# Designs tried in a protein design run: designed miniproteins, single chains. Part 31

Each design is a single chain, and the fold is of that chain. pLDDT is the mean over its residues in the fold that is shown.

## One batch from the design tools (miniprotein)

Design m1055
Fold by ESMFold2-Fast:
Formats: structure tokens, sequence, C-alpha cells
Structure m1055 (fold): chain A 91 residues (1-91)
């Protein structure tokens, strides 16, 4: 099972340094509002995809993540599969 830190490390490898810093700020925001580790890991993946758009602002990404957390249900299995896909993209 991938830890929160391992997911964040994989995500940062897909982003430039400026976008990676934005991701860390978004993750800090999510951790203040969400305690479910599975949802936090899913939110990191969603934020990473959103931050891959060079025109996306940190505020845009926070809005996307908030909407996802409030409206989308994810299983631990779905999150693990998404992380495996993220890892394949890094390698």
Amino acid sequence: MYTLEEVLELAEKLLDPERAEMLREVVAYVKEHESDETMIRAAIIVATVALADPDATKEDVIKIVDYFIENVKVSEEEVELAIEGLRAAVE
C-alpha cells in the first residue's frame, strides 16, 4: 500500500518545481479539511492532474479538489490503481 508521502513524491516527479510547490500547499489545505487517508491520497492525484495544466492557478486546483472531496466517492482499490498508473507515468 502506498503511503501519503510516497504518493506525493510520485506526483512531484510529474510536475515542474513551481507546480510541485503548489501541490504541497494544496495538500496542506486538504489535510486541514479532510481526515480520511484514502480521500487525501485521491485528492493528491486529482490535484496533480489539475496542476499539469500550465494555466491552472492554485485557487482553481483547490476548487476542483473541494468539489471532488464533497461529491465523489472513492474506494481504496480505485486509489491504489490510480497510484500504480501515476508510478508507471513517472518511470
Scores: mean pLDDT 80

Design m1056
Fold by ESMFold2-Fast:
Order: structure tokens, then C-alpha cells, then sequence
Structure m1056 (fold): chain A 99 residues (1-99)
């Protein structure tokens, strides 16, 4: 947990995303907390709590995405958010290169 939090605070989200995709639960929690913080959905304090608590993170994800419990596949939701953020970063890089 602490090493993953350190990577995120240093801005190395590419490594955190890779660890989350590989199935590291601490990296999944930290990645989701950072995405929610960047989207303005949570405060910095709430993001830190979510990063350290899988239970709080799951609860917040259900609230944000409006998923019913029977339909919530946690790993798929995490992976989708990670992929969506990677695609957005790529699109922004394209716009800068095109000017």
C-alpha cells in the first residue's frame, strides 16, 4: 500500500495503472482514488481514505456509477476507468502534437 501511494503522489500513475491491471488490489484502490480526485468527485482527504480502504472504495464506486449490486463487477469497473483515463491522456497528447 505505502509504496503504491508513494508512486501515485510522485505522479507515476503509469506504473500504478500497470500494477492495477496486473491484479494488485492496493494499486487498484490507489488508481481509483486518483481518478475520482482528478474528476472532482472526491476531496483530497476522501481520496486518501478511499485509497486505504477497499470497502470505502467499493461503496463510492457503486454510488458514482449507479451500479446495482448484482451487476457490479468490481474488476471490470476498475479496468474500464483505467483504460478510459489512458485513452484521454493519449487524445490530449495528439491535440498538442497536431497544433
Amino acid sequence: MEEVLKLAKEGDLDTVSALAIAGNEDAENVLIAEILLREGIVSEEEAEEIARSREKMIKKMKEVLGLKEEEATFAAVLLKLAVDRALEKREEAKKKAEE
Scores: mean pLDDT 66

Design m1057
Fold by ESMFold2-Fast:
Parts: structure tokens; sequence; C-alpha cells
Structure m1057 (fold): chain A 84 residues (1-84)
């Protein structure tokens, strides 16, 4: 499952910042329903975020965070979880 993959990714993360970001993402993913393609996209963006944070690449980390926030934000709105 996506949650198992994200927890595995957290265990492999080298920095506390990357682990904290994954904890936030895991909490959000637990509140939203995602199909298989959406789960793959979230996992790919999560891997990019962890890689950027572990490397100290602030611009790459910001880009990955923005893509995750937009993607999950749209899904949360669709499911009535997020309020604008």
Amino acid sequence: SLLEELRALKAEARTEEARAALDELIELVETVELDAAQQEEVLALARALVEALDAGDAEAARRARLELEVFLGLRLIEQGVAKL
C-alpha cells in the first residue's frame, strides 16, 4: 500500500527534516482516498522530496512540496476534507 511504501521511505530517510515531511504526508494520505495511479504519483513526489531534503537542495524540495500540496489539496477538496 502507499502507506507501507511511505513508511519504508521514512525509514530510509537520512535527515530528520525528511522524516518529518513524510510524517505530515502519511497523516494527509490517511485522510484521503487515492486510486492506484494517484498513489504512484504521490510516492514519486515523496521520493523526490526526500531526495531533495537529504541533499539539502532547497529549491528541489520546495518544488516537490508544492507539487504534493497541489495534488493532495485537489484530492482533499474533492473529498470534502479541505476547506478553502
Scores: mean pLDDT 81

Design m1058
Fold by ESMFold2-Fast:
Structure m1058 (fold): chain A 79 residues (1-79)
Amino acid sequence: MEEIKKELEEEIKKLLEEGLISEETAESMLKLIEENPEVALALHALKNKDYETAREYIRKLAEKRGIKLTDEEIDEMIE
């Protein structure tokens, strides 16, 4: 779990350095990883290009926090 979180944090930093995501997106993703294990699972699915599984875990996480995200909003977060 912790090793997966570290790998995902490094991947997020790489995406930020390459200009593929905004600083706001990177910060939000890192915070979610720290607070919720479901985020680490979602990002691990993204690394494997399993976008449907990633969306499912992100949706469950959002619902747990009382936030309703559309599939389009989730796609914006992971692209």
Scores: mean pLDDT 69

Design m1059
Fold by ESMFold2-Fast:
Structure m1059 (fold): chain A 80 residues (1-80)
Amino acid sequence: MTRSDEAQREFEKAEVEGRGDLPFSSPDEEGRLSTELIERARRGEVALTRSSDDALHYLRFTEEGRPHVRRAVELAERGG
């Protein structure tokens, strides 16, 4: 629980402080993560989040948001 809350808090911080022009991208492959998107998330170019219905969403961020995106992804991967 604590890790999931912390990951979501990092997403909220990245969304507020580092959002790009288009903060949101559709999931790929019928709601599954593509290998390319996972690699981009690890670079901090996109963030992953899970909605209340378990849908996966992607956020694109500016350079300022990149460390927060990477942090959120790392926390989410450790929690799952």
Scores: mean pLDDT 50

Design m1060
Fold by ESMFold2-Fast:
Structure m1060 (fold): chain A 76 residues (1-76)
Amino acid sequence: SKKAVVLTAVYIMAIAASLEGDEQLAELLKRVAEAISRIKDPEKAVKLGNEAIDAGSKRDVERLEQILAEAERLAS
């Protein structure tokens, strides 16, 4: 599924961040992926997943925190 693809990409980014020694970014990306995994609406999950991939690739921590908050809101 498209949701599984975007989640896998975010988890791979978390692993990459950890291997580079950026444990704060790795933990944030894992939290984002877990929150997105709990979103029941697959279209919203895919949209946020793609936004997380973009933000993660740019190491945009502020944007990732915004995405996490939105994902947690949608997962409730």
Scores: mean pLDDT 89

Design m1061
Fold by ESMFold2-Fast:
Structure m1061 (fold): chain A 64 residues (1-64)
Amino acid sequence: DALKLIQTAVSLYKQGQIPSAIQILKKAMEKYGLSLDMVLQVAIESGADPNTASTLVLQTQLLE
């Protein structure tokens, strides 16, 4: 589900797998119609610090 995809993206980002994290997050947003605010909230709740979560979410918008 959407929550698990976001948690996977956060885990990948923490491991330095930035491109994979961004792709998983983009896929979750497209599949489930998630807003940036919802993704940011779930990423923080999944253990991402707010700065990391914000950077990850913003990068999904820049990589088209």
Scores: mean pLDDT 75

Design m1062
Fold by ESMFold2-Fast:
Structure m1062 (fold): chain A 116 residues (1-116)
Amino acid sequence: MSPEEQKRIANLQQASDLLSQAVRLSGEALNGFSNGDRSAQQTLDQAAQLGSQAVSLLGQVDSAKAEEAQRLLDDVMAALNATLADRAAAPDAERRLAELQAFTDQLTAEAQALAQ
């Protein structure tokens, strides 16, 4: 395997790991908002930071996938912020989070396949 291909696989693995963490923290933030937990905003901010790092790494591998990841992250962040103002927005946040989770699962499977 070439050094460039090894770096590409490493970036894809790191991006999938960071997105998985962002999804988990976004889910924790949604639960926190539902329970009136004031610290949930800090959890959401952490998820956004991890997501941004993942998009940057993914952009070095595949710009189209990076654009899709950014779109899905923006959708999740917007829906979670809407849930802070109105709990009726929670089902939309759950749907957006599920879409990001599905993308992340696909990315993780691709990273694992390339590493074998």
Scores: mean pLDDT 85

Design m1063
Fold by ESMFold2-Fast:
Structure m1063 (fold): chain A 68 residues (1-68)
Amino acid sequence: SAMAVAYLVANSGLSRETAERIVALVAELRAQGLSDEEIAARLSEEFGLSRRTALGLVRGIRTFEAQF
């Protein structure tokens, strides 16, 4: 969502383009039934993030979207 993209840009220092790619990938993988840990592993592989950082981003997006 546009609000999740804005959240990542504001709170993680990511470029808008990278944030849009992350949010889109998280939404796609969740639609496929993957867990937060499985999604974090895919973000780690594709964006060169540590698994801990990737998991934090995945859970941050979910927490933000649950509030709005």
Scores: mean pLDDT 78

Design m1064
Fold by ESMFold2-Fast:
Structure m1064 (fold): chain A 61 residues (1-61)
Amino acid sequence: SMQKEIEQLQLQIGIFEIAKNTSLYLAEKVPALRDQLLAEAKLLQQRIDELKKKLAQLQAQ
């Protein structure tokens, strides 16, 4: 169960990192949407940080 939860958190982190990187890439390519996409990337980073904190706590037992 703990191992499955760790694997699920790692998968979720990976998905959010892809979404964040996509927003950052589009922010560079679409100047009109840059501020909105950078704000989206910041929110995604906050979610990643919370998931990483939970992952670290589980791995520390």
Scores: mean pLDDT 89

Design m1065
Fold by ESMFold2-Fast:
Structure m1065 (fold): chain A 90 residues (1-90)
Amino acid sequence: MIELSEEERKKVEEAYKRFDEMELLAQKHLGVYGEFMVRLIKVLGEKLGYSKEEIVRAMVEFLYQNGVPLEEIAKVLGISVELVKKLIGK
């Protein structure tokens, strides 16, 4: 787990607002399964008391592990590829 700076944390919290775009990216690459899983991560994360940062990390990790390009994830979230790599511990 890589610690984020306060500035990086604010960018990830802003990226959380782009959930609908993340869901569409998941649908584009993984169909209904991707859409369902991204939505499930958000709903369960919120219910279990996870932070917005932790929820975004879980969604990014899911998409990356399922072959979605880091550059497309970064573009949809409006953050750098370097920050996306930090979120997945690379």
Scores: mean pLDDT 83

Design m1066
Fold by ESMFold2-Fast:
Structure m1066 (fold): chain A 68 residues (1-68)
Amino acid sequence: MTNLEKVLAELMAKTPAEKQAELRALIAELRRHLALSEETGDEAHERQALGALARAFDLVDEGLAAAS
């Protein structure tokens, strides 16, 4: 298991059930853009992947704040 897979697993575990679908969509977007970045070398896809990761963290933080 990669460090990224461990981080994503922890985020899923900490995310409330109602937000898990949104988090899965963001993870899918992240993985798609990483794959495209590796295939094409296009920096735009790398930046899109980082944007999706940042949105995933914001979603988890929002869910945790609502639960606390």
Scores: mean pLDDT 74

Design m1067
Fold by ESMFold2-Fast:
Structure m1067 (fold): chain A 83 residues (1-83)
Amino acid sequence: SKLEHYLQTQEHIALALEKIKAGDYEGAEKHFEEAKKHGEKASSNPEKTKEAIDKLKEALLAGDWEAAAEASVKAGEELRKGL
């Protein structure tokens, strides 16, 4: 269901953040890719949702916490539009 894909997207984003905290950037990348796959299936706008997740990933990997917070809000908004 779309709800299951929404929940999987949120879970993989949370797991990516745990990997970043541990310094495992390769593991974080794999979880962001899984988040995009599930986000695509949950979303009413798959491309916009993938772009939002990529922007969040880029900000987090750059250590830009302000940009990451903004991108996180935008990604959540795009995901909720599909519900």
Scores: mean pLDDT 81

Design m1068
Fold by ESMFold2-Fast:
Structure m1068 (fold): chain A 108 residues (1-108)
Amino acid sequence: MKKKAKLTAKLQRVSADDRPLGDAGTLEVEAEFDPEEVAKRFGLSPEEARKWALSGALSEAVTRKAQEQGWDAAGARVTRFLSEDEAEVEVWLRKDGVYYRGRGTVKV
């Protein structure tokens, strides 16, 4: 069954060595993922399939949203699962040599 995930991440502008320089707004994206299809395709357990499918879908959704808004590069990574339906996520963005970091949560 396809699942929907909603990410909300607060962004900060950062230096090249990842020091915070100031607030840069909020990023919101939605992604669809299918852990059952991933489990079947790659022979993963339901838990592993969920983690892999969510991480991939979220990274793609963040990248597409960022490209639509004129960012040069973007990505996302699930850092930790808090529960079956919630995870901590880091996002990163770049524009004109300026770097941005975000931390937030994704809910399923």
Scores: mean pLDDT 78

Design m1069
Fold by ESMFold2-Fast:
Structure m1069 (fold): chain A 91 residues (1-91)
Amino acid sequence: MEELIKRARELAERLSRLYREKYEETGDEDYARLAETVVPNVEKVIATGEEKLVLNAIKLLELQIKLLENPELSEEEVLALVEKARAELKA
């Protein structure tokens, strides 16, 4: 579990930086909101103590990072796919 927590935190920090970079490029307030919420949301998942939820969070973080790093996707497509992926983590 400790190793999974470390990985989840590292991915959340990386994703937060990528969202901040997108906000600086686009001025889109949705990216600013995402940058501020990703780390707190991951910490809430870690706080549950549920290994399966932490593993699912890691997969979602990795997916979001791939979407943001894909130069062939438009900003509109990236935001739509990110919101869809985040909806799957909602209780």
Scores: mean pLDDT 77

Design m1070
Fold by ESMFold2-Fast:
Structure m1070 (fold): chain A 88 residues (1-88)
Amino acid sequence: SAEEKKALEALEKLEEDIEKLRELLEEAKKSGDKEKEEEIKKEILEGIERALPQLEKLEEKFKDSPEVQKKIEEVKEKLEELKKEVEE
C-alpha cells in the first residue's frame, strides 16, 4: 500500500541518519575532539529516545505488514548498537 511504502521510506531515511551519526561520532573520536564527541553523543541519545516510541507506534499500525515489521526490527537493532557505542 501507499502507507506501507511511505513507512518503509521513512525507516530507510532513519537508517541513513543513524549511519551518518555513527560516522560523525567515529570522526570526533579519531580527531580527539572530546567536546565535539560529547555533543554528538548527546544528539544520538536524544534522537534514540525520540525514535523508539515512534517505531513502537509504527509497529502497532503495521502489525500485519511483514516487510514493515522486519524493517522496524532492523532499525531498532541499529539504534541499540549505536546506544551501546555511546554508553560504553
Scores: mean pLDDT 85

Design m1071
Fold by ESMFold2-Fast:
Structure m1071 (fold): chain A 110 residues (1-110)
Amino acid sequence: APLSDLEKSEILSDKEKLEKVAKLIEEKTGVKLTAEQVLDLLKTLPLIDYDGDGTISHEEIEYFYKYDRDLLPESLQFLSLEQLLKIFDLFDVDGDGKVSLDEIVEVLSK
C-alpha cells in the first residue's frame, strides 16, 4: 500500500535506516555512500521522474545523467552512470526495470 508523505518523510529522516541502506548499497554494488548521501539520492529521485507517474525507469536515469546531471547534488556528482543504475536495480524489488518511490520507502521500512 502507498505510504503517506508524512510517513515517507519520517522514514527518510531515520539515520539508522539510511545507514543500513548505505551498507546494503556498498555490499551489493561496491559504491560507498554515507547516510547523508543516501538521503540526497532519495531526494533526487522525484527530479528523475520526468513524467510524474511516481515510477523511475532505466531510460529516465540515463537521460538525467546525460542532460540534467547538474541537478544531482554535489555530494553525488562522483557517481558514474553504471554505479547509479546498480543502485537503482537494488530498489527494483519486482525486477521489471522500473522503481517506484513507494518501493524505495518500503525497502527502508524493513
Scores: mean pLDDT 72

Design m1072
Fold by ESMFold2-Fast:
Structure m1072 (fold): chain A 69 residues (1-69)
Amino acid sequence: MSKEELLERIRELMRKAGVSQETIDELIEAIENNDEDKVNRLLTRIYLETEDLELAEELGKLVKEIFSL
């Protein structure tokens, strides 16, 4: 899967879970900047905002795949 496809999958999952557009945009920017510390803080924020463990785990897997490219 391409980086663009992984980023779109991340956006789709967050939109479906009701994550704010501001938080979605911040996470995508942090991923594109390879800012792992900011990504980890934003993933924690998303978990607290949604209380969705499955979403947090799936987002973590997708981010890890992107950082492995």
Scores: mean pLDDT 82

Design m1073
Fold by ESMFold2-Fast:
Structure m1073 (fold): chain A 71 residues (1-71)
Amino acid sequence: ELDELIREIIEEEIEEAEKAGIIELKEEEKKKIIELALSKWRSSVSAFSSKESLEEALKKREKQKEELEKE
């Protein structure tokens, strides 16, 4: 799956940065980084179909973020 590939890349980058002593992240922070990157990627993939699809995906993403903060 494309999502799985992107997740693996992000996880590897985080692991390398931790081994290098550049960052020291909590598990929750790691999850947030992965989810943000995946959301960004999904929005980008929509752009390959059409500009309208990208705009719709971005609006849905923003609405979901607002709902999470509201609850």
Scores: mean pLDDT 65

Design m1074
Fold by ESMFold2-Fast:
Structure m1074 (fold): chain A 87 residues (1-87)
Amino acid sequence: SLKERLAELRARYAALAAEMQRAHETLSEKEAYRYALEKLPEVTELLKEALRLEGELRGVPKEKVEEKLEELEKQAEETKKYLEEKI
């Protein structure tokens, strides 16, 4: 079901968040920025999948889901530039 697929994505995100937290606790600042840059595509894809599934579950028009996906992509690009400056 859509709810089960969302639960699976949330579990995957929680696992990734725990991994990122461990990296933050153990890595130097510069290494943590490199790690975040490497993980950014995976985080972005999980969030995009979650937005699509939540939109389907809640009956949100596809056009509005597409607008949110574009906003997320823009935020990801800005985050990438920020992280690249810190490395």
Scores: mean pLDDT 82

Design m1075
Fold by ESMFold2-Fast:
Structure m1075 (fold): chain A 85 residues (1-85)
Amino acid sequence: PVPKELYDFEIVLENLTTGEKEVLYVKNASLGEAKALAYMAGSSEVSKYTSNPKSEVLEETEDKLVLLIEAPESGEKVKLTLRRL
């Protein structure tokens, strides 16, 4: 097996409809694991508004992921930012 490179990450979840902001820290994780957690967090939040979320990748690099997830029928939006520490 190829060795996994492990890093610390910050996930910022912003509900643009309510103005609520949540910050999560993921320690000693692979980039793939951190990205999966980020997608799950964003999807979980937007599931309050829709069963058919629409996601857009605003930025994706090896060190950063920015997602915009929206409820297309009602217009609620969640912004999620993942960055390597």
Scores: mean pLDDT 80

Design m1076
Fold by ESMFold2-Fast:
Structure m1076 (fold): chain A 55 residues (1-55)
Amino acid sequence: SDAAEAQELAERLGRLMLEAGVPEERAQAFVQRHSGAEHLDENRALLARLDAIRA
């Protein structure tokens, strides 16, 4: 489902935030805010943008 995919992508973004030194509380808050189906396209765009910057 779109909600399940949005949650998975939000969790991936949260892990990247932790690896980059973002505090755990901020990473958790981000994941909670971005786990809804309405954030699916935004989460996809954020991951694609980060991949482009880090390549």
Scores: mean pLDDT 82

Design m1077
Fold by ESMFold2-Fast:
Structure m1077 (fold): chain A 74 residues (1-74)
Amino acid sequence: FDLSSLSAEDAAKMEAAFARAVERLFAAHPGVPLEDVPRAVAVAALRAAARELGLSDEQIAGLVAWFREKFPGA
């Protein structure tokens, strides 16, 4: 999964899903930095945000895999 392999529209949707998930996590856990949020909670928020933005199951799976690779530890 590479963001550079996506269309500009799909890349923007994935970025929007990530941003929405981060905002939701900050709102739900005020004062807790993203790296201190349990991975399962962060992944659940990311999946929910991506579904809300109409990403396909394949795009959601790719985004979650990218997140797990970039943030292997909470």
Scores: mean pLDDT 71

Design m1078
Fold by ESMFold2-Fast:
Structure m1078 (fold): chain A 99 residues (1-99)
Amino acid sequence: TGFSEVLKRTKDQQKFVDDLFDFLDQDKSGTVSGEDLYYYLTEILGTNLTKEEIIEALEEVTGKKIEDFEKATLTKEQMHEFLNLLAEKLNAPLLKPLS
């Protein structure tokens, strides 16, 4: 999609995702969980995303059925794709500050 291409090309947006990944990857495992992303999107950003919408995006990015949301993990590259998919669902870029 157009948003996905724009987000992937912008160095500032790459840095934002890197900073967010480092923030969420508190144990320095090199991955972030679906729960960490759900918490960030709903509690920190205040989005109206449902758990079901987040699971759908996780399944699309990983190519796997998510049977256990708590065990669903994303690498930094997969997190870029995940955020791009959710930005499309919200009809707004998740990597831009709120107006």
Scores: mean pLDDT 67

Design m1079
Fold by ESMFold2-Fast:
Formats: sequence, structure tokens, C-alpha cells
Structure m1079 (fold): chain A 104 residues (1-104)
Amino acid sequence: MEEFRKLLDKAVELLNEIYKRAKELSPELQKLVDQVAFALLNALHYLDEDIEKAVHYLEQAIRITEEALKKAREIDPELAKLVQEFLDTLNKILELVKKRVDEK
């Protein structure tokens, strides 16, 4: 529970920093970041209502983030580093959510 909250706080902080930098560099990248934020918000909404949907939206956020990472690598290596750290954080969150499914 505490580990999950810390990872979520880190993901939100990273997403805000990524959004700020993407806004200055690429409208296409900003749009991908908006899509990631939407998917993550849906994942959080479904955590207590439908954990299968929460996993689905979290996996969607991860896939869009992988696309954003490819784009960021073409534009700015420093932004790509932030996107990679965000992707790593999302994968850790997904692992914890899947463990919760296995526990009931």
C-alpha cells in the first residue's frame, strides 16, 4: 500500500515534468502525453471498481508511453531520460496491481 502510493506520487511528478517539456518541443509528443494521462486517470478510477479494467488502462498507458519514448529520443535525449524513468515507474505500478489481483 505505502509502496504503491510512493510509486504513484513519483509517476505523477514525472508526468508533470514530461508534459512541461513536451509542450515546448512537440505538439505530437504533448498529445501522446495527454493520452497517457487519460489512460492513467482511468486506471486509477477502476482500481477499486474493476481491477481488470485498471490493469487494461495501465497497460494502455505503458504502450502509449513506449511510443512517446521513441518520439522523445528523436527530439531531446534529456526528455527521453524522463520518459524512460516514467515508463519504469509505470511497470512497477503494474506489477503491484497484478499482485493485488493474485491476492484477491
Scores: mean pLDDT 83

Design m1080
Fold by ESMFold2-Fast:
Structure m1080 (fold): chain A 90 residues (1-90)
Amino acid sequence: PSVPESERPALVARLRELFARLQPNAVEENLLALLLEEGTPADLAAIIAEVEPLLAAGRLEEARRVFTRRLIDFSIDLGVKLLEEAVAKV
């Protein structure tokens, strides 16, 4: 699962295209923006690999649930890291 940083622009474009098909709400759009800024190329590629086959199979609702879950999990992990950094300064 080695994904180079040079692949990031292509992965970002693919994620935006997949996300547009999932009828996102404003909260999901904000979570995606956070993922696109803070996520690694490997994080982006993993979400594409999970969501893209579901969309290809016409499983839109399942694809939406998987995407939303991944966005929430990423934002929680990022929030925990930020909290750990804040505690380290005390």
Scores: mean pLDDT 78

Design m1081
Fold by ESMFold2-Fast:
Structure m1081 (fold): chain A 92 residues (1-92)
Amino acid sequence: SLWEKLEEFLERLEELAREIGERSGDYLETEILIGMARIAYGVSKLINDPRFGLEQLLKIAQQVRDLAIKHGDKELAKRADKLIAEIKKALE
């Protein structure tokens, strides 16, 4: 259950970050954030702890939201806020 949520949130975070990159041209920062999210997932699998990955994705999702705000994309910032809320709920 937590592993399925972690994988879902990782995919959604990657899609959101890529869309910010495409709209803003800020591909370097978005690819770094995607790389960090993938590393967090890999570490979670290595230590068999999906909560660790969810905690790291929460921090990265906040950075993705801040990047959307920086580029004036209110729609993508709102999508990031929804993802952040869902990750927080999964960590309850």
Scores: mean pLDDT 91

Design m1082
Fold by ESMFold2-Fast:
Structure m1082 (fold): chain A 94 residues (1-94)
Amino acid sequence: SLEEQLASGLRTLRHLTARIAARLDPAQAAAVREFEAAVLEMVRGRAPAEVMRATVLRHLARLRDLGVPEEDIDALEAAASLLIGLVEQLERAR
């Protein structure tokens, strides 16, 4: 189901953010955790996909400004994009 795929995607994001944060400095790690918290809150609150996309882009820009490695940012963007795609599918299935 889409709900099971969404739950799986959220678990993947949580594992990815934990793994990345463990290798970063405290300020970078805090920003990655803030990104995770924002995505989780938007999914739980059923935020529109467009709002999620805009919020994700702002957090990714923040991570770049803090010097988070581009490969880690790309991984986080890919995970978030999968979640946004699932939210868009759920919106269309109204």
Scores: mean pLDDT 87

Design m1083
Fold by ESMFold2-Fast:
Structure m1083 (fold): chain A 70 residues (1-70)
Amino acid sequence: SMEDEKKLEAKIAELKASDDPMKKIEASLMEYYRSAGVPASEILAKTLAELISDLLTSAVDSAIAEEEKR
């Protein structure tokens, strides 16, 4: 929803304002998922560990799917 999108933007801004490198990474991952069309509600529901895990799983699944085409 638009409300969830506003909450995501606020969270990203807060994380970017932090001097903690891990929070800056979390903000970057959230921005990446938003640009990829993932719903804001789903991004907001994920922890940093889940965001990292999902990215790695997506990369592995993409590699497997590409290999299966051969």
Scores: mean pLDDT 78

Design m1084
Fold by ESMFold2-Fast:
Structure m1084 (fold): chain A 60 residues (1-60)
Amino acid sequence: SMEEEIRKRIAEAEKLDPVDAQLLASKTYSEAIRNKAPLELLKEALEVGIKAARKQVALS
């Protein structure tokens, strides 16, 4: 299903380095919005992106 695919991409983003994690999280969030995914998945994608952004700032 679309929701399963979105969840898999969120899980994959969590494994990536901060830059790639942010890019994948943003792409997944946009796709989730277009496909009217549940709010919980939108929140999860945002959280992964925010967490990755925080890590990138700490490394800079």
Scores: mean pLDDT 84

Design m1085
Fold by ESMFold2-Fast:
Structure m1085 (fold): chain A 84 residues (1-84)
Amino acid sequence: SLLERNTELLKENVEKDEVIKLALIEGLQELGVSEEEAERLVEESLTSPAAMAELIRLLGLSAEEFTEGLEIQKKLLEEAEKKK
């Protein structure tokens, strides 16, 4: 499904990029989650696409908002690749 594909892509991006991981932790902290709990939730989200979907829900993102964000990031990455 679209949601499963999007959560798998986010999981891969978080695994590859510590900046994305830190951004997720900061987002959770802004929602009132403690630093320790935010770190645990992010690490747990990396165990499966379903766990990542839970994290996205905690961040208050809709499936559409998440998909739009990924499409924007994908376009930025593709533009960076074209400049090589």
Scores: mean pLDDT 64

Design m1086
Fold by ESMFold2-Fast:
Structure m1086 (fold): chain A 72 residues (1-72)
Amino acid sequence: MPTASQLLSEMDRLVAEASRVSPRLGIRVGATRGVMEMQFYLAQKTGDPSVQEQAKKQMQAMIAKMRADLAA
């Protein structure tokens, strides 16, 4: 399982790539990244490893969606 830091770094890379394609796409992908970062931060606040793992899985799903949106 990638670390949260690795997942956020991949999202940052995808935001930069999206911004190079179009400013609107960059804003959309960036908004998703912001939501995922906040969601993981709240998951960390619970101290519950199961909630944190669920948040990481959701981040991985969003990365896959971002990649699909960029490939379209």
Scores: mean pLDDT 81

Design m1087
Fold by ESMFold2-Fast:
Structure m1087 (fold): chain A 92 residues (1-92)
Amino acid sequence: LLEEARELAREVAEAVKAGDMEAALEADERLARLLREAIAAGTPEEELRLVVAEALLLAAEAALATETDPEVIEQARAARARAEAALAELRA
């Protein structure tokens, strides 16, 4: 489940970078479904938090690589900072 979730997070990021928002949304829906399955299967919260933070970082970095709207860029920059902080805390 978690390895599949990581793979889907990469698919979302690559689709965003390619400008394929339909593919990005479809991969994101599949990622959300797998994360719900991992929760239902009793996956430890620390492992879930790590995978979610990794996915959010990848998504924010992909948005920053493709976005031209200053407001969206600022939101993506804030999202990246939050994801980096979460990862640093989880790995400390």
Scores: mean pLDDT 77

Design m1088
Fold by ESMFold2-Fast:
Structure m1088 (fold): chain A 64 residues (1-64)
Amino acid sequence: MSPELRRQLAALAARELRALGEELGVPEDVINAAVSRVLAAADSSLEDLERTVRAALETLKQAA
């Protein structure tokens, strides 16, 4: 997968995570931290991106 496609996937995941966090009433600082980690993982690898998205989902679920 190209870096460009990974960044597009990370952007989509970040939007979905933000929407989910807002629906669950998660604090904005927690949502922002999770989104930032996902976007940063896009520059590493697809595996890191997938792992970070899963960790972000668990963080939002725990913070709700």
Scores: mean pLDDT 82

